Designed miniproteins, single chains, continued (4). Designs and how they scored, part 34

Each design is a single chain, and the fold is of that chain. pLDDT is the mean over its residues in the fold that is shown.

## One batch from the design tools (miniprotein)

Design m13225
Fold by ESMFold2-Fast:
Structure m13225 (fold): chain A 110 residues (1-110)
Amino acid sequence: SKDEIIEIVEQLIEGVRHILELMEQLKDEPLEVLKERLLAELDVLILQLKRALEFAKKQNDEETAKLFEEAIKKVEEAKKAVEAGDFEKARKILEELLKELEAYLEKLKK
């Protein structure tokens, strides 16, 4: 249902915000500690997005499914950036994803 999709998008927004907050909180930690923690959190977000995608497909919600497919690609790109030690690139990707999810949530609530 639309309400279930809204709840899923809200949970995904919280997941992205959590990772961005961790990037700020752990910025002065050794690079290996930051990398390990961020990779673990990004893997959790990818799993959440894959479950969200399966749900959208079962609902025949092609627009939401496409959004989640693109979101998965972006989080995987952010993960590759973290693996390469490019935390600024990862931050920018996640900030762009957050903006897209927030815009989509506003559209769903109207």
Scores: mean pLDDT 90

Design m13226
Fold by ESMFold2-Fast:
Structure m13226 (fold): chain A 65 residues (1-65)
Amino acid sequence: MRRAVLLAVAIELRGVELGVDARVEVRGDTLVVETKERSEKAEELVEWAREMAREAGLRLEVVWS
């Protein structure tokens, strides 16, 4: 649980650095990443998030708004 929350915060901070409007919700062992746009930077953020989630043993779902 604590690992999922820390990773959610890390993903949102990386989004800020990349200029991507992204929200992360923690649902048990699943991270739900919502992005407002589908840009190269948003895809870069999602790819990074997938790698980090895999390493942490967490599930990742992506919602493109």
Scores: mean pLDDT 79

Design m13227
Fold by ESMFold2-Fast:
Structure m13227 (fold): chain A 64 residues (1-64)
Amino acid sequence: MDAIREAARRVGEELARRFGLDPEEAVETVLRIARVLSQSHPPERAIELARRGAERLFADRAAR
């Protein structure tokens, strides 16, 4: 699903910039979560949930 990959790239790059992470690793993390969620959610919802999950993970790592 190209739309999911494109959205995950944008979200991952944004989060990488906010949390000082490697952009490629952040994008891959968001994409991995979104792909799992897309099996039971529409693409837009899967990306939204993946964003929230990735934000929580990255914020937790930044706090250490």
Scores: mean pLDDT 80

Design m13229
Fold by ESMFold2-Fast:
Structure m13229 (fold): chain A 58 residues (1-58)
Amino acid sequence: MSLSEKEKEGGAEAIVQMANDSGLTREQALELAKKMNGASEEEAEEIVERAIELGAKL
């Protein structure tokens, strides 16, 4: 599936909030990206990588 840059940023921000507030593993964050954003495996990895760069505690 094709996600825009804005959608990837939104997904990353959501994962930062969920990881830091609720505690997520990297695996859970990948599944969350796929489910919430409809991301492919590759797009989910990009979203999680961006979330880590933004300060997600995974």
Scores: mean pLDDT 78

Design m13230
Fold by ESMFold2-Fast:
Structure m13230 (fold): chain A 56 residues (1-56)
Amino acid sequence: MDEKVKKAVKEFNEYLWNTKRALNDEEKEALLKELAEKYGVSLEDLKKAVQEFGLQ
């Protein structure tokens, strides 16, 4: 997995772990878009990585 994608997945997982409630699909999508922009990775690559390795 690309190192930038790995960092984005880690931050996504940490956000979910620190959140005291479940995120809805709109909130998850918004967070994934923000992380994709932050790390300069494609949203599609990040979504696939989160599906395989992320908390969702």
Scores: mean pLDDT 75

Design m13231
Fold by ESMFold2-Fast:
Structure m13231 (fold): chain A 75 residues (1-75)
Amino acid sequence: MPVSEAEVLISLGRMFFSIGKKLAEQGDKESAIESLEKAIELFERAIEESKDEKVKAEAEENKKRVEKEKEEIEK
């Protein structure tokens, strides 16, 4: 299966999302926010680069999840 640039960006975004959640659980809010912001950036790039509607929708859904997690950490 050919892996698109958008799919690679989604995988990287998921990795940073996972790191951000782990850092938040450990009480490192600053590092958690930085990781979540990187995940959001990667998902935004995946949305822009995706030619596949399903891949784009997956990136948009993941971006919303990260934005919600970041909002909860900042409050």
Scores: mean pLDDT 83

Design m13232
Fold by ESMFold2-Fast:
Structure m13232 (fold): chain A 65 residues (1-65)
Amino acid sequence: SLRDRLEELRRRITELGERIARLSRELDATTDPEERARLVAELDRLWRELEELQRELDRVEEELR
């Protein structure tokens, strides 16, 4: 159901947000330039994934209107 899909998306978004927060803290603690570059690339990927999930959430919420 759309309701089940909505709850799944919200859970995934919350989990992804927690991962982003953890990696951001790791980036702030990291002094190695190569490792920092890798963390920045991973964060960019996760932020794009979050944006996609947010768009899907918006679509599901619109369908429930």
Scores: mean pLDDT 86

Design m13233
Fold by ESMFold2-Fast:
Structure m13233 (fold): chain A 61 residues (1-61)
Amino acid sequence: MSMEEVREKLFAIVREGVAAGLSLEEIYARVMKALREAGVTDEDTIRALLQEVAALIAALR
């Protein structure tokens, strides 16, 4: 899976979670599960993607 595909999947999870009224904890739990399933284990990559997720959540709320 490419990093672009991972990013798009995470953004879809965030948009769906916000639209469904999920808590921040639930949204992040789903994001972390998706990262693990995609095989993303690099700490710096996880940190960068979580920063992008946080920015998107802030923009949607």
Scores: mean pLDDT 82

Design m13234
Fold by ESMFold2-Fast:
Structure m13234 (fold): chain A 56 residues (1-56)
Amino acid sequence: MTEEERKKAIEALEQMRKEGSDLPKEFIDKLIELYKQGKTPEEIVEEIAKMKGVKL
């Protein structure tokens, strides 16, 4: 994953949070933090699943 792709993902998530998406704000905040940590999409999915038991 490129740094630019990561940046765009973070910006999109921040916009969704501001607009009040159907996803819980807690999930959006967690995704943003994981992207800022430089996690890959696979690592992000694992972290979310581990904490929330979330099914994709």
Scores: mean pLDDT 71

Design m13235
Fold by ESMFold2-Fast:
Structure m13235 (fold): chain A 115 residues (1-115)
Amino acid sequence: MKEKVKEILDKVIEVLRELRALFAGTDPELAARVDAFIAKVEQMKKELDKLTPEELVAKLEEFIRDGVDLINEAREAAARLTPEQRARVDALIQKLSDLITELGRIAEELRAQLA
């Protein structure tokens, strides 16, 4: 389970770095928020082996909430980009949403094991 979470978190970091690059010149505040979220993901990845199943569920739920908030902010900010850049942001948002959904399934599986 934890190895699968690490793999997903690595993919999340990759997607976030691409999003950051698209906003770096147009929305430096959003780029900084993406950088902060990348740091949070990297910290979660480092702590992962030390987390109990209950702590892991709590961290995944917090991560999902923060990720959804970032997706909404990126979607709003995309309105200021060119049509080509907006299409790239939409593709990255879809990838991030899919990864968050996969983490949500893992959280539900872990919660079921704790019940």
Scores: mean pLDDT 85

Design m13236
Fold by ESMFold2-Fast:
Structure m13236 (fold): chain A 92 residues (1-92)
Amino acid sequence: GPAARQAALDAAKRGEEAGAKASAEVRGDTVTVTLEGASPGQAIALIGGAVEGELAGAEGSVTVKGDTVTLTLRGASDEAAARALEAAAGGL
């Protein structure tokens, strides 16, 4: 929904401001934030977002491919997904 979409865009923007190449996508019940050239701290921040999502009843996952880190959240409410993404963004 709109809150999760905005939070995903804000997380991507913060990742980009911190030196990564960032993108965000919302498709149905799935929110994805991708950072290319991610630092270890940024990877930990996205893991924090996945954990917050899981605690809120979503499916949270983080995938690492070289220096690219992707957070995926599925099945959260719009508000719960937004909170998880805000938690991730706070660590970026």
Scores: mean pLDDT 81

Design m13237
Fold by ESMFold2-Fast:
Structure m13237 (fold): chain A 90 residues (1-90)
Amino acid sequence: SMDEWLAQYRESVEELKKKGEEHYKKGKEALEKGDKEEALKHAEEVEEQAESLFGLGDYLRDVDPELAKEAYKAGEELKKKAEEIKKKIE
């Protein structure tokens, strides 16, 4: 059913958010250790999760506009977190 299909995509949004937060945490830990190379790698992984969330938002826009907005918002939040790490590397 559409409800079961939407539940699967909602789980996908939450999984991408979780992966992004895990890489954000690892990037911050790398910054505390002075490992700029590792911090940059994790920031790029956070950006990749954000891009995946934007892609899900695009797929869902015409079917579930509310879930699409949640995906876009989560992607924007992760993008800002990646930018925070990258600025601290400088």
Scores: mean pLDDT 88

Design m13238
Fold by ESMFold2-Fast:
Structure m13238 (fold): chain A 65 residues (1-65)
Amino acid sequence: SELQKAIREKLKQALERLRKLKEEEEKAKKNGDEERVKKVREEEEKINEELLKFEEKASEKYKEL
């Protein structure tokens, strides 16, 4: 279905962004850049929140059927 395809694509894109952020976090930790670590973690949290909201909206649409 179109909805399932959209969910899979959104998840794939978010996971790729999270992977890159985790690599950046690891690099910042090795360099002792505590400010960069904090900023990367905040961006990771933002992506996780976007995913949760997307999942909630998709679930609500199925309940309305």
Scores: mean pLDDT 78

Design m13239
Fold by ESMFold2-Fast:
Structure m13239 (fold): chain A 87 residues (1-87)
Amino acid sequence: MLEELRRRIEELRRRIEELERRLEELEEEERELEEKLKKTKDEEERKELLERLMDIGVEKVKLAVEITVLRRELKRLEEEIRRLLEE
């Protein structure tokens, strides 16, 4: 049981790290697109940049929710391990 909980915690940590890396990549892309939007004079190019920024916004929200859920589960499992070790 304890070893299974430790393996589950390691798996959740790796998953959270992967999602956080994807979130950071999206934040960098968002920053680059915002800078391009400030410099762009072409209305069609602006529309394409705005559409991508909206897509990134939706993806960031989805990732943030997933990370929050997984972090909550991670804390719960870490608390369970501490309680088992207190026996």
Scores: mean pLDDT 84

Design m13240
Fold by ESMFold2-Fast:
Structure m13240 (fold): chain A 80 residues (1-80)
Amino acid sequence: SMDLEKAKKLIDQILASTDPEEQKKLAKEILEIAKKMSLEELEEVSAYITDALLASTDPGVQEILAGLLVEINRLIQEKR
């Protein structure tokens, strides 16, 4: 879906960002999009964030992505 592709692009922007406020804003935008996603799309976003988290060496980016992953996994649990 377009929302899934947008979420992936926003995750890529978090990885490329050096601004903590921009990273937080992008994470909030991903969460708003995620609330409208199917279980299948949420599981794909969770996998994408996990890969991004493992690829990151920036502790600030890792903290934002880990927090986002917790929120996405909560949405997955609510739909199961």
Scores: mean pLDDT 87

Design m13241
Fold by ESMFold2-Fast:
Structure m13241 (fold): chain A 100 residues (1-100)
Amino acid sequence: MKALEMGRKAGLAGAKLGVKEGRKKGKEYGKKAGPDGVYGSGLGARLAALEGGAGELNAEIAEGVGLTAGGMGRTAGGPLEGGEFGGAGGGSGAAGATEA
């Protein structure tokens, strides 16, 4: 909801494309690299938030794409580094899986 509204303010096409890209991006990364894709995708989102200093923006975007793509950090940064919640920016299940 909020992520879609913010995307719209940034660009009308951005809102619609963001929702569509979110579901497709999550599927592509998960399918192409499996856990590595999820790890890399989340990492990029975290780095962008840190650089811009807009953690709120990243959270809203993650919520929007998470609802469509299925968990790219909608409940990411938990006290367990997103291990149980899934979709953390840095390897929610991905880091552990890649080491297996």
Scores: mean pLDDT 44

Design m13242
Fold by ESMFold2-Fast:
Structure m13242 (fold): chain A 65 residues (1-65)
Amino acid sequence: MAELEEKKKKINELVEEQVKLMKQATQARKTDASEAAKIQDEVAKKNQEIGKLSEEYRKLLEELR
């Protein structure tokens, strides 16, 4: 159970960071396309990490049933 809680916490943290970065990217896109592109790359990396952790979380839930 602790492992599930840890993964859920990490996913939530990454989602919050992703939302913040998406807002920053939207604002930056209007003033500096280069900066917006860099922020968008960071969002993509967090999306990949969220996907991996979410799949691991789902697999653990199925195994505990």
Scores: mean pLDDT 80

Design m13243
Fold by ESMFold2-Fast:
Structure m13243 (fold): chain A 90 residues (1-90)
Amino acid sequence: ITPEQIKKAYEAALARPEAEGLRPLTDEDFKEIAENYKNDVEIAGFILAKNGLGIKGSLVVNDEDISHLSEREQRAAAVAKAFLEELKKL
């Protein structure tokens, strides 16, 4: 997949109401995902880290209970999950 396709998937995820207040990614970030990350855990972890969140990508991929996390962390996890869903359509 191309960086441009990844960008389109991320923009689609950010357009959701749950994405309010989350950081946009740069073209360099999309290139890094396309070239270096091969699994959903790494991709989810990258998105969370770029938003300044210390929650693990495996939590998102394994659909673990996140009710104990802050509202911002729950929204970021939802966006990361939506992003992975959009990537699967490419």
Scores: mean pLDDT 76

Design m13244
Fold by ESMFold2-Fast:
Order: structure tokens, then sequence, then C-alpha cells
Structure m13244 (fold): chain A 57 residues (1-57)
């Protein structure tokens, strides 16, 4: 639902900021950016799946 999508977007935004600050691999940054996009679009399931793929599960 909308609350889950908001939580996923916030988690992805936090993860993306951390990944960029720590100079994580391009692969991790790409997955996290895609997770943020999915969460902001309301797709919590895809957002969490992408975060899990990035090793942030």
Amino acid sequence: GPAAARAAAEGARNALATARALKASEHVIDLTERALEAGEAGDAETAYALLREAGLG
C-alpha cells in the first residue's frame, strides 16, 4: 500500500545517499537508484527486491 511504498522510497533514498558517500560500486548505486524510482512510483515490492539485490535486504 502507499505507506509501504513511502517506507521503501525513504529506505532507498537513505541507502543511495550512503552508497554515494562510501563510493559503492556502480552496480550497487544503479540498483539503489532503481529501488528509489520504484518506491516513489508506488511499487514497494520492486523497491524492496532491488534493495535486497544491492545487499541491503
Scores: mean pLDDT 82

Design m13245
Fold by ESMFold2-Fast:
Structure m13245 (fold): chain A 83 residues (1-83)
Amino acid sequence: MEAEQAIELAKEALKLAKEAIKIGKGKALHLAIAAALRASGAIFLAELSIKTGDEELGRQALEDAKIALELAKEALELAKKEG
């Protein structure tokens, strides 16, 4: 299910973003915060999709979760290089 997949990906993105926030100091910190905010938004849209049955919200949540995960991965790699 797209909304369920979005929640799983967004939770992984939040986990990686939190690690990047913990060790990031500059650009990595900004990317990590952006990833965390997008992941949180994806979870909200996914939960709204489940509640309303709106499949378009589920699709949007999945795309936002995918973007958040890529940003979180980039932020964590950058944070490790800056340390």
Scores: mean pLDDT 85

Design m13247
Fold by ESMFold2-Fast:
Structure m13247 (fold): chain A 64 residues (1-64)
Amino acid sequence: SEEEKTLVELADAIVKAMENPAVRAAVPPEHRERLEQLVEDIKNAKTPEEKAEAARRLLDFVAA
């Protein structure tokens, strides 16, 4: 779906952004472990659908 494609592109952009030390340093220490786990879920996704779901979980976390 178009939504899935957009989420996959967003997932790739998020992984790339998290490679930046300044972006990682901006994450509160109490949230770093959870955020790193969510990024790993994106990296470990085997299908576009899994990658889109992982990206959505990360967005839900940062929006909370």
Scores: mean pLDDT 79

Design m13248
Fold by ESMFold2-Fast:
Structure m13248 (fold): chain A 60 residues (1-60)
Amino acid sequence: SALEEKMRKEAREDLENILKLTKENQDLTDEQKEKAEELYKKLEEERIEETVNYNLELLS
């Protein structure tokens, strides 16, 4: 549905913003930033679906 597509887009944008902030964090090493990026990519779809499902439950 259009609502689910919008929620998936917003959840993905939120994850991308968190990743961007993580990569810009001067207190983290380059290795830590790379590992964080790998973890976000691995969990991206799972986290997006969890967020969408949670929001749909609130609307039910």
Scores: mean pLDDT 74

Design m13249
Fold by ESMFold2-Fast:
Structure m13249 (fold): chain A 70 residues (1-70)
Amino acid sequence: SIREALYKVAEATLKLMQIHLDIKEVERKLARGEIDPETAQKEIETLQKERDKAVEDLNRYSAELERLLA
């Protein structure tokens, strides 16, 4: 249904926002010397992989929503 597709788009969007904030937090910790560069790089790589998956999910759900609205 349109509502289900809309909710999934909203959920994927929120997840992308959360991942963005998590990446910014790692960058801030690195800038403050709270974590070493190697640890920061590993954490950012993990978050980037999660972001890529969330982008794929958003694109999939957005396409479904567009199809239902056509």
Scores: mean pLDDT 87

Design m13250
Fold by ESMFold2-Fast:
Structure m13250 (fold): chain A 77 residues (1-77)
Amino acid sequence: SEEDKRKLAINLLEGAIVYVKEGDLEMAILMLEKAKELASDNKEAVELIEKAIEAIKKGDLEKAIEYLEQALKILKE
């Protein structure tokens, strides 16, 4: 269901934030790519996840976490 996909996306985003903070950027990106697929019905959340992945790739981890926290807020509303 769409609700089950949303819950999985939230769990993956929360996990990805932990991996970013721990410096496991490869695992963070893998989780975010999967979360993006699961959240595909929410365009705003998808765009924030894409921005977070780009920020991780550029080494801007603070900005990446900010984008992911914004995506979580949208998905939890």
Scores: mean pLDDT 88

Design m13251
Fold by ESMFold2-Fast:
Structure m13251 (fold): chain A 55 residues (1-55)
Amino acid sequence: SPRETRVLVLLLQGKSQKEIGEELGISQSTVSRHTKRIFKKLGVSSREEIRESLS
């Protein structure tokens, strides 16, 4: 989904869920839902693990 892809890109850039919501014009709760789906797809349990996998 295009929206989930945009959320993933911003997460990889180190953006907070608030910042992602502001950039995409969606609520933080919607960002949180997309983030959880991304976590499941990547096999990580937290935002911090995504940052670790980036490096």
Scores: mean pLDDT 74

Design m13252
Fold by ESMFold2-Fast:
Structure m13252 (fold): chain A 71 residues (1-71)
Amino acid sequence: SELLKILEAALAALEQGNVAAALRGLQDALTIPGISPEVRELLEEALRALREGRVDEAKELVKQAIALLKS
């Protein structure tokens, strides 16, 4: 899945402290057609958390989105 690959890359960027790369990845993820409302909500919340400097919260939200895509 293209979405899964983008989210795994965004999570890795966050773990390395590269917030700019993670923001770009999450924005790109939201352009993918057919995203479920539940995944979209998590990604929009993660973007908001990152813009507000809440990096650990954003990591957990991205992990939740990845888990939901794998279920």
Scores: mean pLDDT 87

Design m13253
Fold by ESMFold2-Fast:
Structure m13253 (fold): chain A 67 residues (1-67)
Amino acid sequence: MVEEGEELLLKALKAFNDRKYEEAIKLAQEAIELFTKGAARGSKRSELLVKFAEALLKEAQSHLAAE
């Protein structure tokens, strides 16, 4: 689960760099869901990755809104 979330987060970062902000938002949201499940199971790594994915989500949303 954490590894799958990390793959989604990496894809979200690539989408963000390619200026595909809507895709980055969707992938970051999916990564947050997986990491949240990992954090609920006591994974400190997943808890940190949730914060990182939330930061990326907010940044992508900010770029999409700045039309």
Scores: mean pLDDT 80

Design m13254
Fold by ESMFold2-Fast:
Structure m13254 (fold): chain A 71 residues (1-71)
Amino acid sequence: GKEIKEIEEKIEKLEKEIKELEKEIEELEKEPETKENILRLIGLKIRLIGLKFEIELLKKRLEELKKEEEE
């Protein structure tokens, strides 16, 4: 179970980062649509996509490890 617990803790940390980043995006989307704000918003959205992809990979690994532990 140690590897499972470490992955679960990593997922929790990344989910917190996603929540903070989504809040930052939401607040920035309420601001005027300036070129600077558009570029910042694009950067934040790219970061968000990357974090969500990382969580999906970790969840897949977690599913595989749980399947091994139940056998």
Scores: mean pLDDT 82

Design m13255
Fold by ESMFold2-Fast:
Structure m13255 (fold): chain A 56 residues (1-56)
Amino acid sequence: SMLDEVIAELEERLAAETDPAARTILEVGLREMKKITDAEEARRALENVLAALARL
């Protein structure tokens, strides 16, 4: 699914990320997204992760 692909991309980014703040955002965001069963809520969680990363 699109969500599985996005989660994989974020996991790849986390593996390469060296900024502690960005790592925390990615770790928390990925944990929350994997916990969500509703696709729309998972998409909103993704938007929140991307917005938080953009504020760094």
Scores: mean pLDDT 79

Design m13256
Fold by ESMFold2-Fast:
Structure m13256 (fold): chain A 67 residues (1-67)
Amino acid sequence: MEKAEKVRRALEEEVARSLARAQNVDPAELEERLARLRAELERVLSEDRARVEEMYRALEEARRAEE
């Protein structure tokens, strides 16, 4: 369970960081896409724990690339 929350939080923080970095991004479209992704993520996390672990690892790798 905790991993699902961690993945969600890390994803939100990463997205927020990318958003802040890109001033020329359209906030309306971005927010809508993010809201939809969050809703889908919630469903996936509640259905499959294995997928949560996979996403957690992918998130960690994405963070390294952002360095």
Scores: mean pLDDT 66

Design m13257
Fold by ESMFold2-Fast:
Structure m13257 (fold): chain A 62 residues (1-62)
Amino acid sequence: MAQEKLEEAEKYGEEVTQKSGELIAKAKELASNPEEAQKLLEEAKQLTAEGSAWLGKKLQEI
């Protein structure tokens, strides 16, 4: 049980890192549309903040 939760947390951390990287790359491609680019960057910031909170909660369950 505890090991399964640790594996889940590790996988989630990896996915959050990958998704935030993809959002940043997409924002760079939208350089001609700064409003859309900024919104994607804000989503990346929010995703990483929420990811940190989720990981903290999961680690407390273990």
Scores: mean pLDDT 74

Design m13258
Fold by ESMFold2-Fast:
Structure m13258 (fold): chain A 60 residues (1-60)
Amino acid sequence: MPSLEELERRFQELRDRLLAGARTQEEVDRLMELVQEWSERLRAGDLEGMERVIRELEAL
């Protein structure tokens, strides 16, 4: 399982890329939902949940 620092770095890279590439409000809304889920998982210390959010971002 990746470290917290590695997961945070990967999330930041994906978030910035996807936000810059968003073409519709629906794409932005979905991205913001995943950003909120990431913040919740981070506060809970849920590394598996954080990894799931990264996989969902990669699927966008």
Scores: mean pLDDT 81

Design m13259
Fold by ESMFold2-Fast:
Structure m13259 (fold): chain A 120 residues (1-120)
Amino acid sequence: MVKITESGGGTVKEGGSVRLSAKVSGADFANSSIAWVGETPGKGGRGIAGISSDGKKTSYADSVKGRATISKDVSASTAYLDLSDLKVEDTATYYAIAGGVTDGKPILAAGEGTQLTVVA
């Protein structure tokens, strides 16, 4: 069973920076893709960043381009999302999603999230 534990949220001033972490267990992390999604009450979920299973391809939402970096630490089984120049609109619960294949079937797992609050 795949388990994802996110951390690194909290209350941060606008213009600050944060590192969000997602520790993944029970999956082939080295061969898993990772995505970060932000969920805001009343606005739904939005994709923030993604990294391919081999770590060589990254993607970013337009709202965070130039301010975000997604990475994988395979030895630690941990994915990171570094956010800089934080904006009040970055306030959300951030979820990591691990995607992979087990026995030829696609597997998708999500964690319980970490809350980031950006204050003016």
Scores: mean pLDDT 82

Design m13260
Fold by ESMFold2-Fast:
Structure m13260 (fold): chain A 60 residues (1-60)
Amino acid sequence: MSEEEGDLEFKLKLWELVRGAARFALERMDPNSPVAQQTRRALAETEKEIEELKKKLEEM
């Protein structure tokens, strides 16, 4: 086990928490609002970061 593996796992858990929080907020906010649209775009970006981190962890 390397420090890099631990750091990547920690980052992955943080991104998963951010994704969960964004989903929770979207369910409670007005879907027509500009904030909701921006949040959905940020959520899509967050999902890409999660996939990238998972691939990095799998290669290590």
Scores: mean pLDDT 79

Design m13261
Fold by ESMFold2-Fast:
Structure m13261 (fold): chain A 83 residues (1-83)
Amino acid sequence: MPVTAVLVITAKDEETARKSAEAAAKAAAEVPGVLDVDSSVPRPTVGVVTITAESEEAARKAAEAATKAALEAGAEKVEVTFL
């Protein structure tokens, strides 16, 4: 069954939030079994990435890759929720 992972990215400023969300979305999209990735910056210091994957394993791998990419891009914190 398709699984959705939602990443909430906290950063010090809007530029870092945007770069972190973009890096996370790109990393997630490269994981096999990912069906769709959406990213947004709803607040200046908050990015959101939504990952839809064909399986729980693919969703977890995508969330791990996205979290690593966001932190490498300068994010202070990444919170992951699986639906």
Scores: mean pLDDT 84

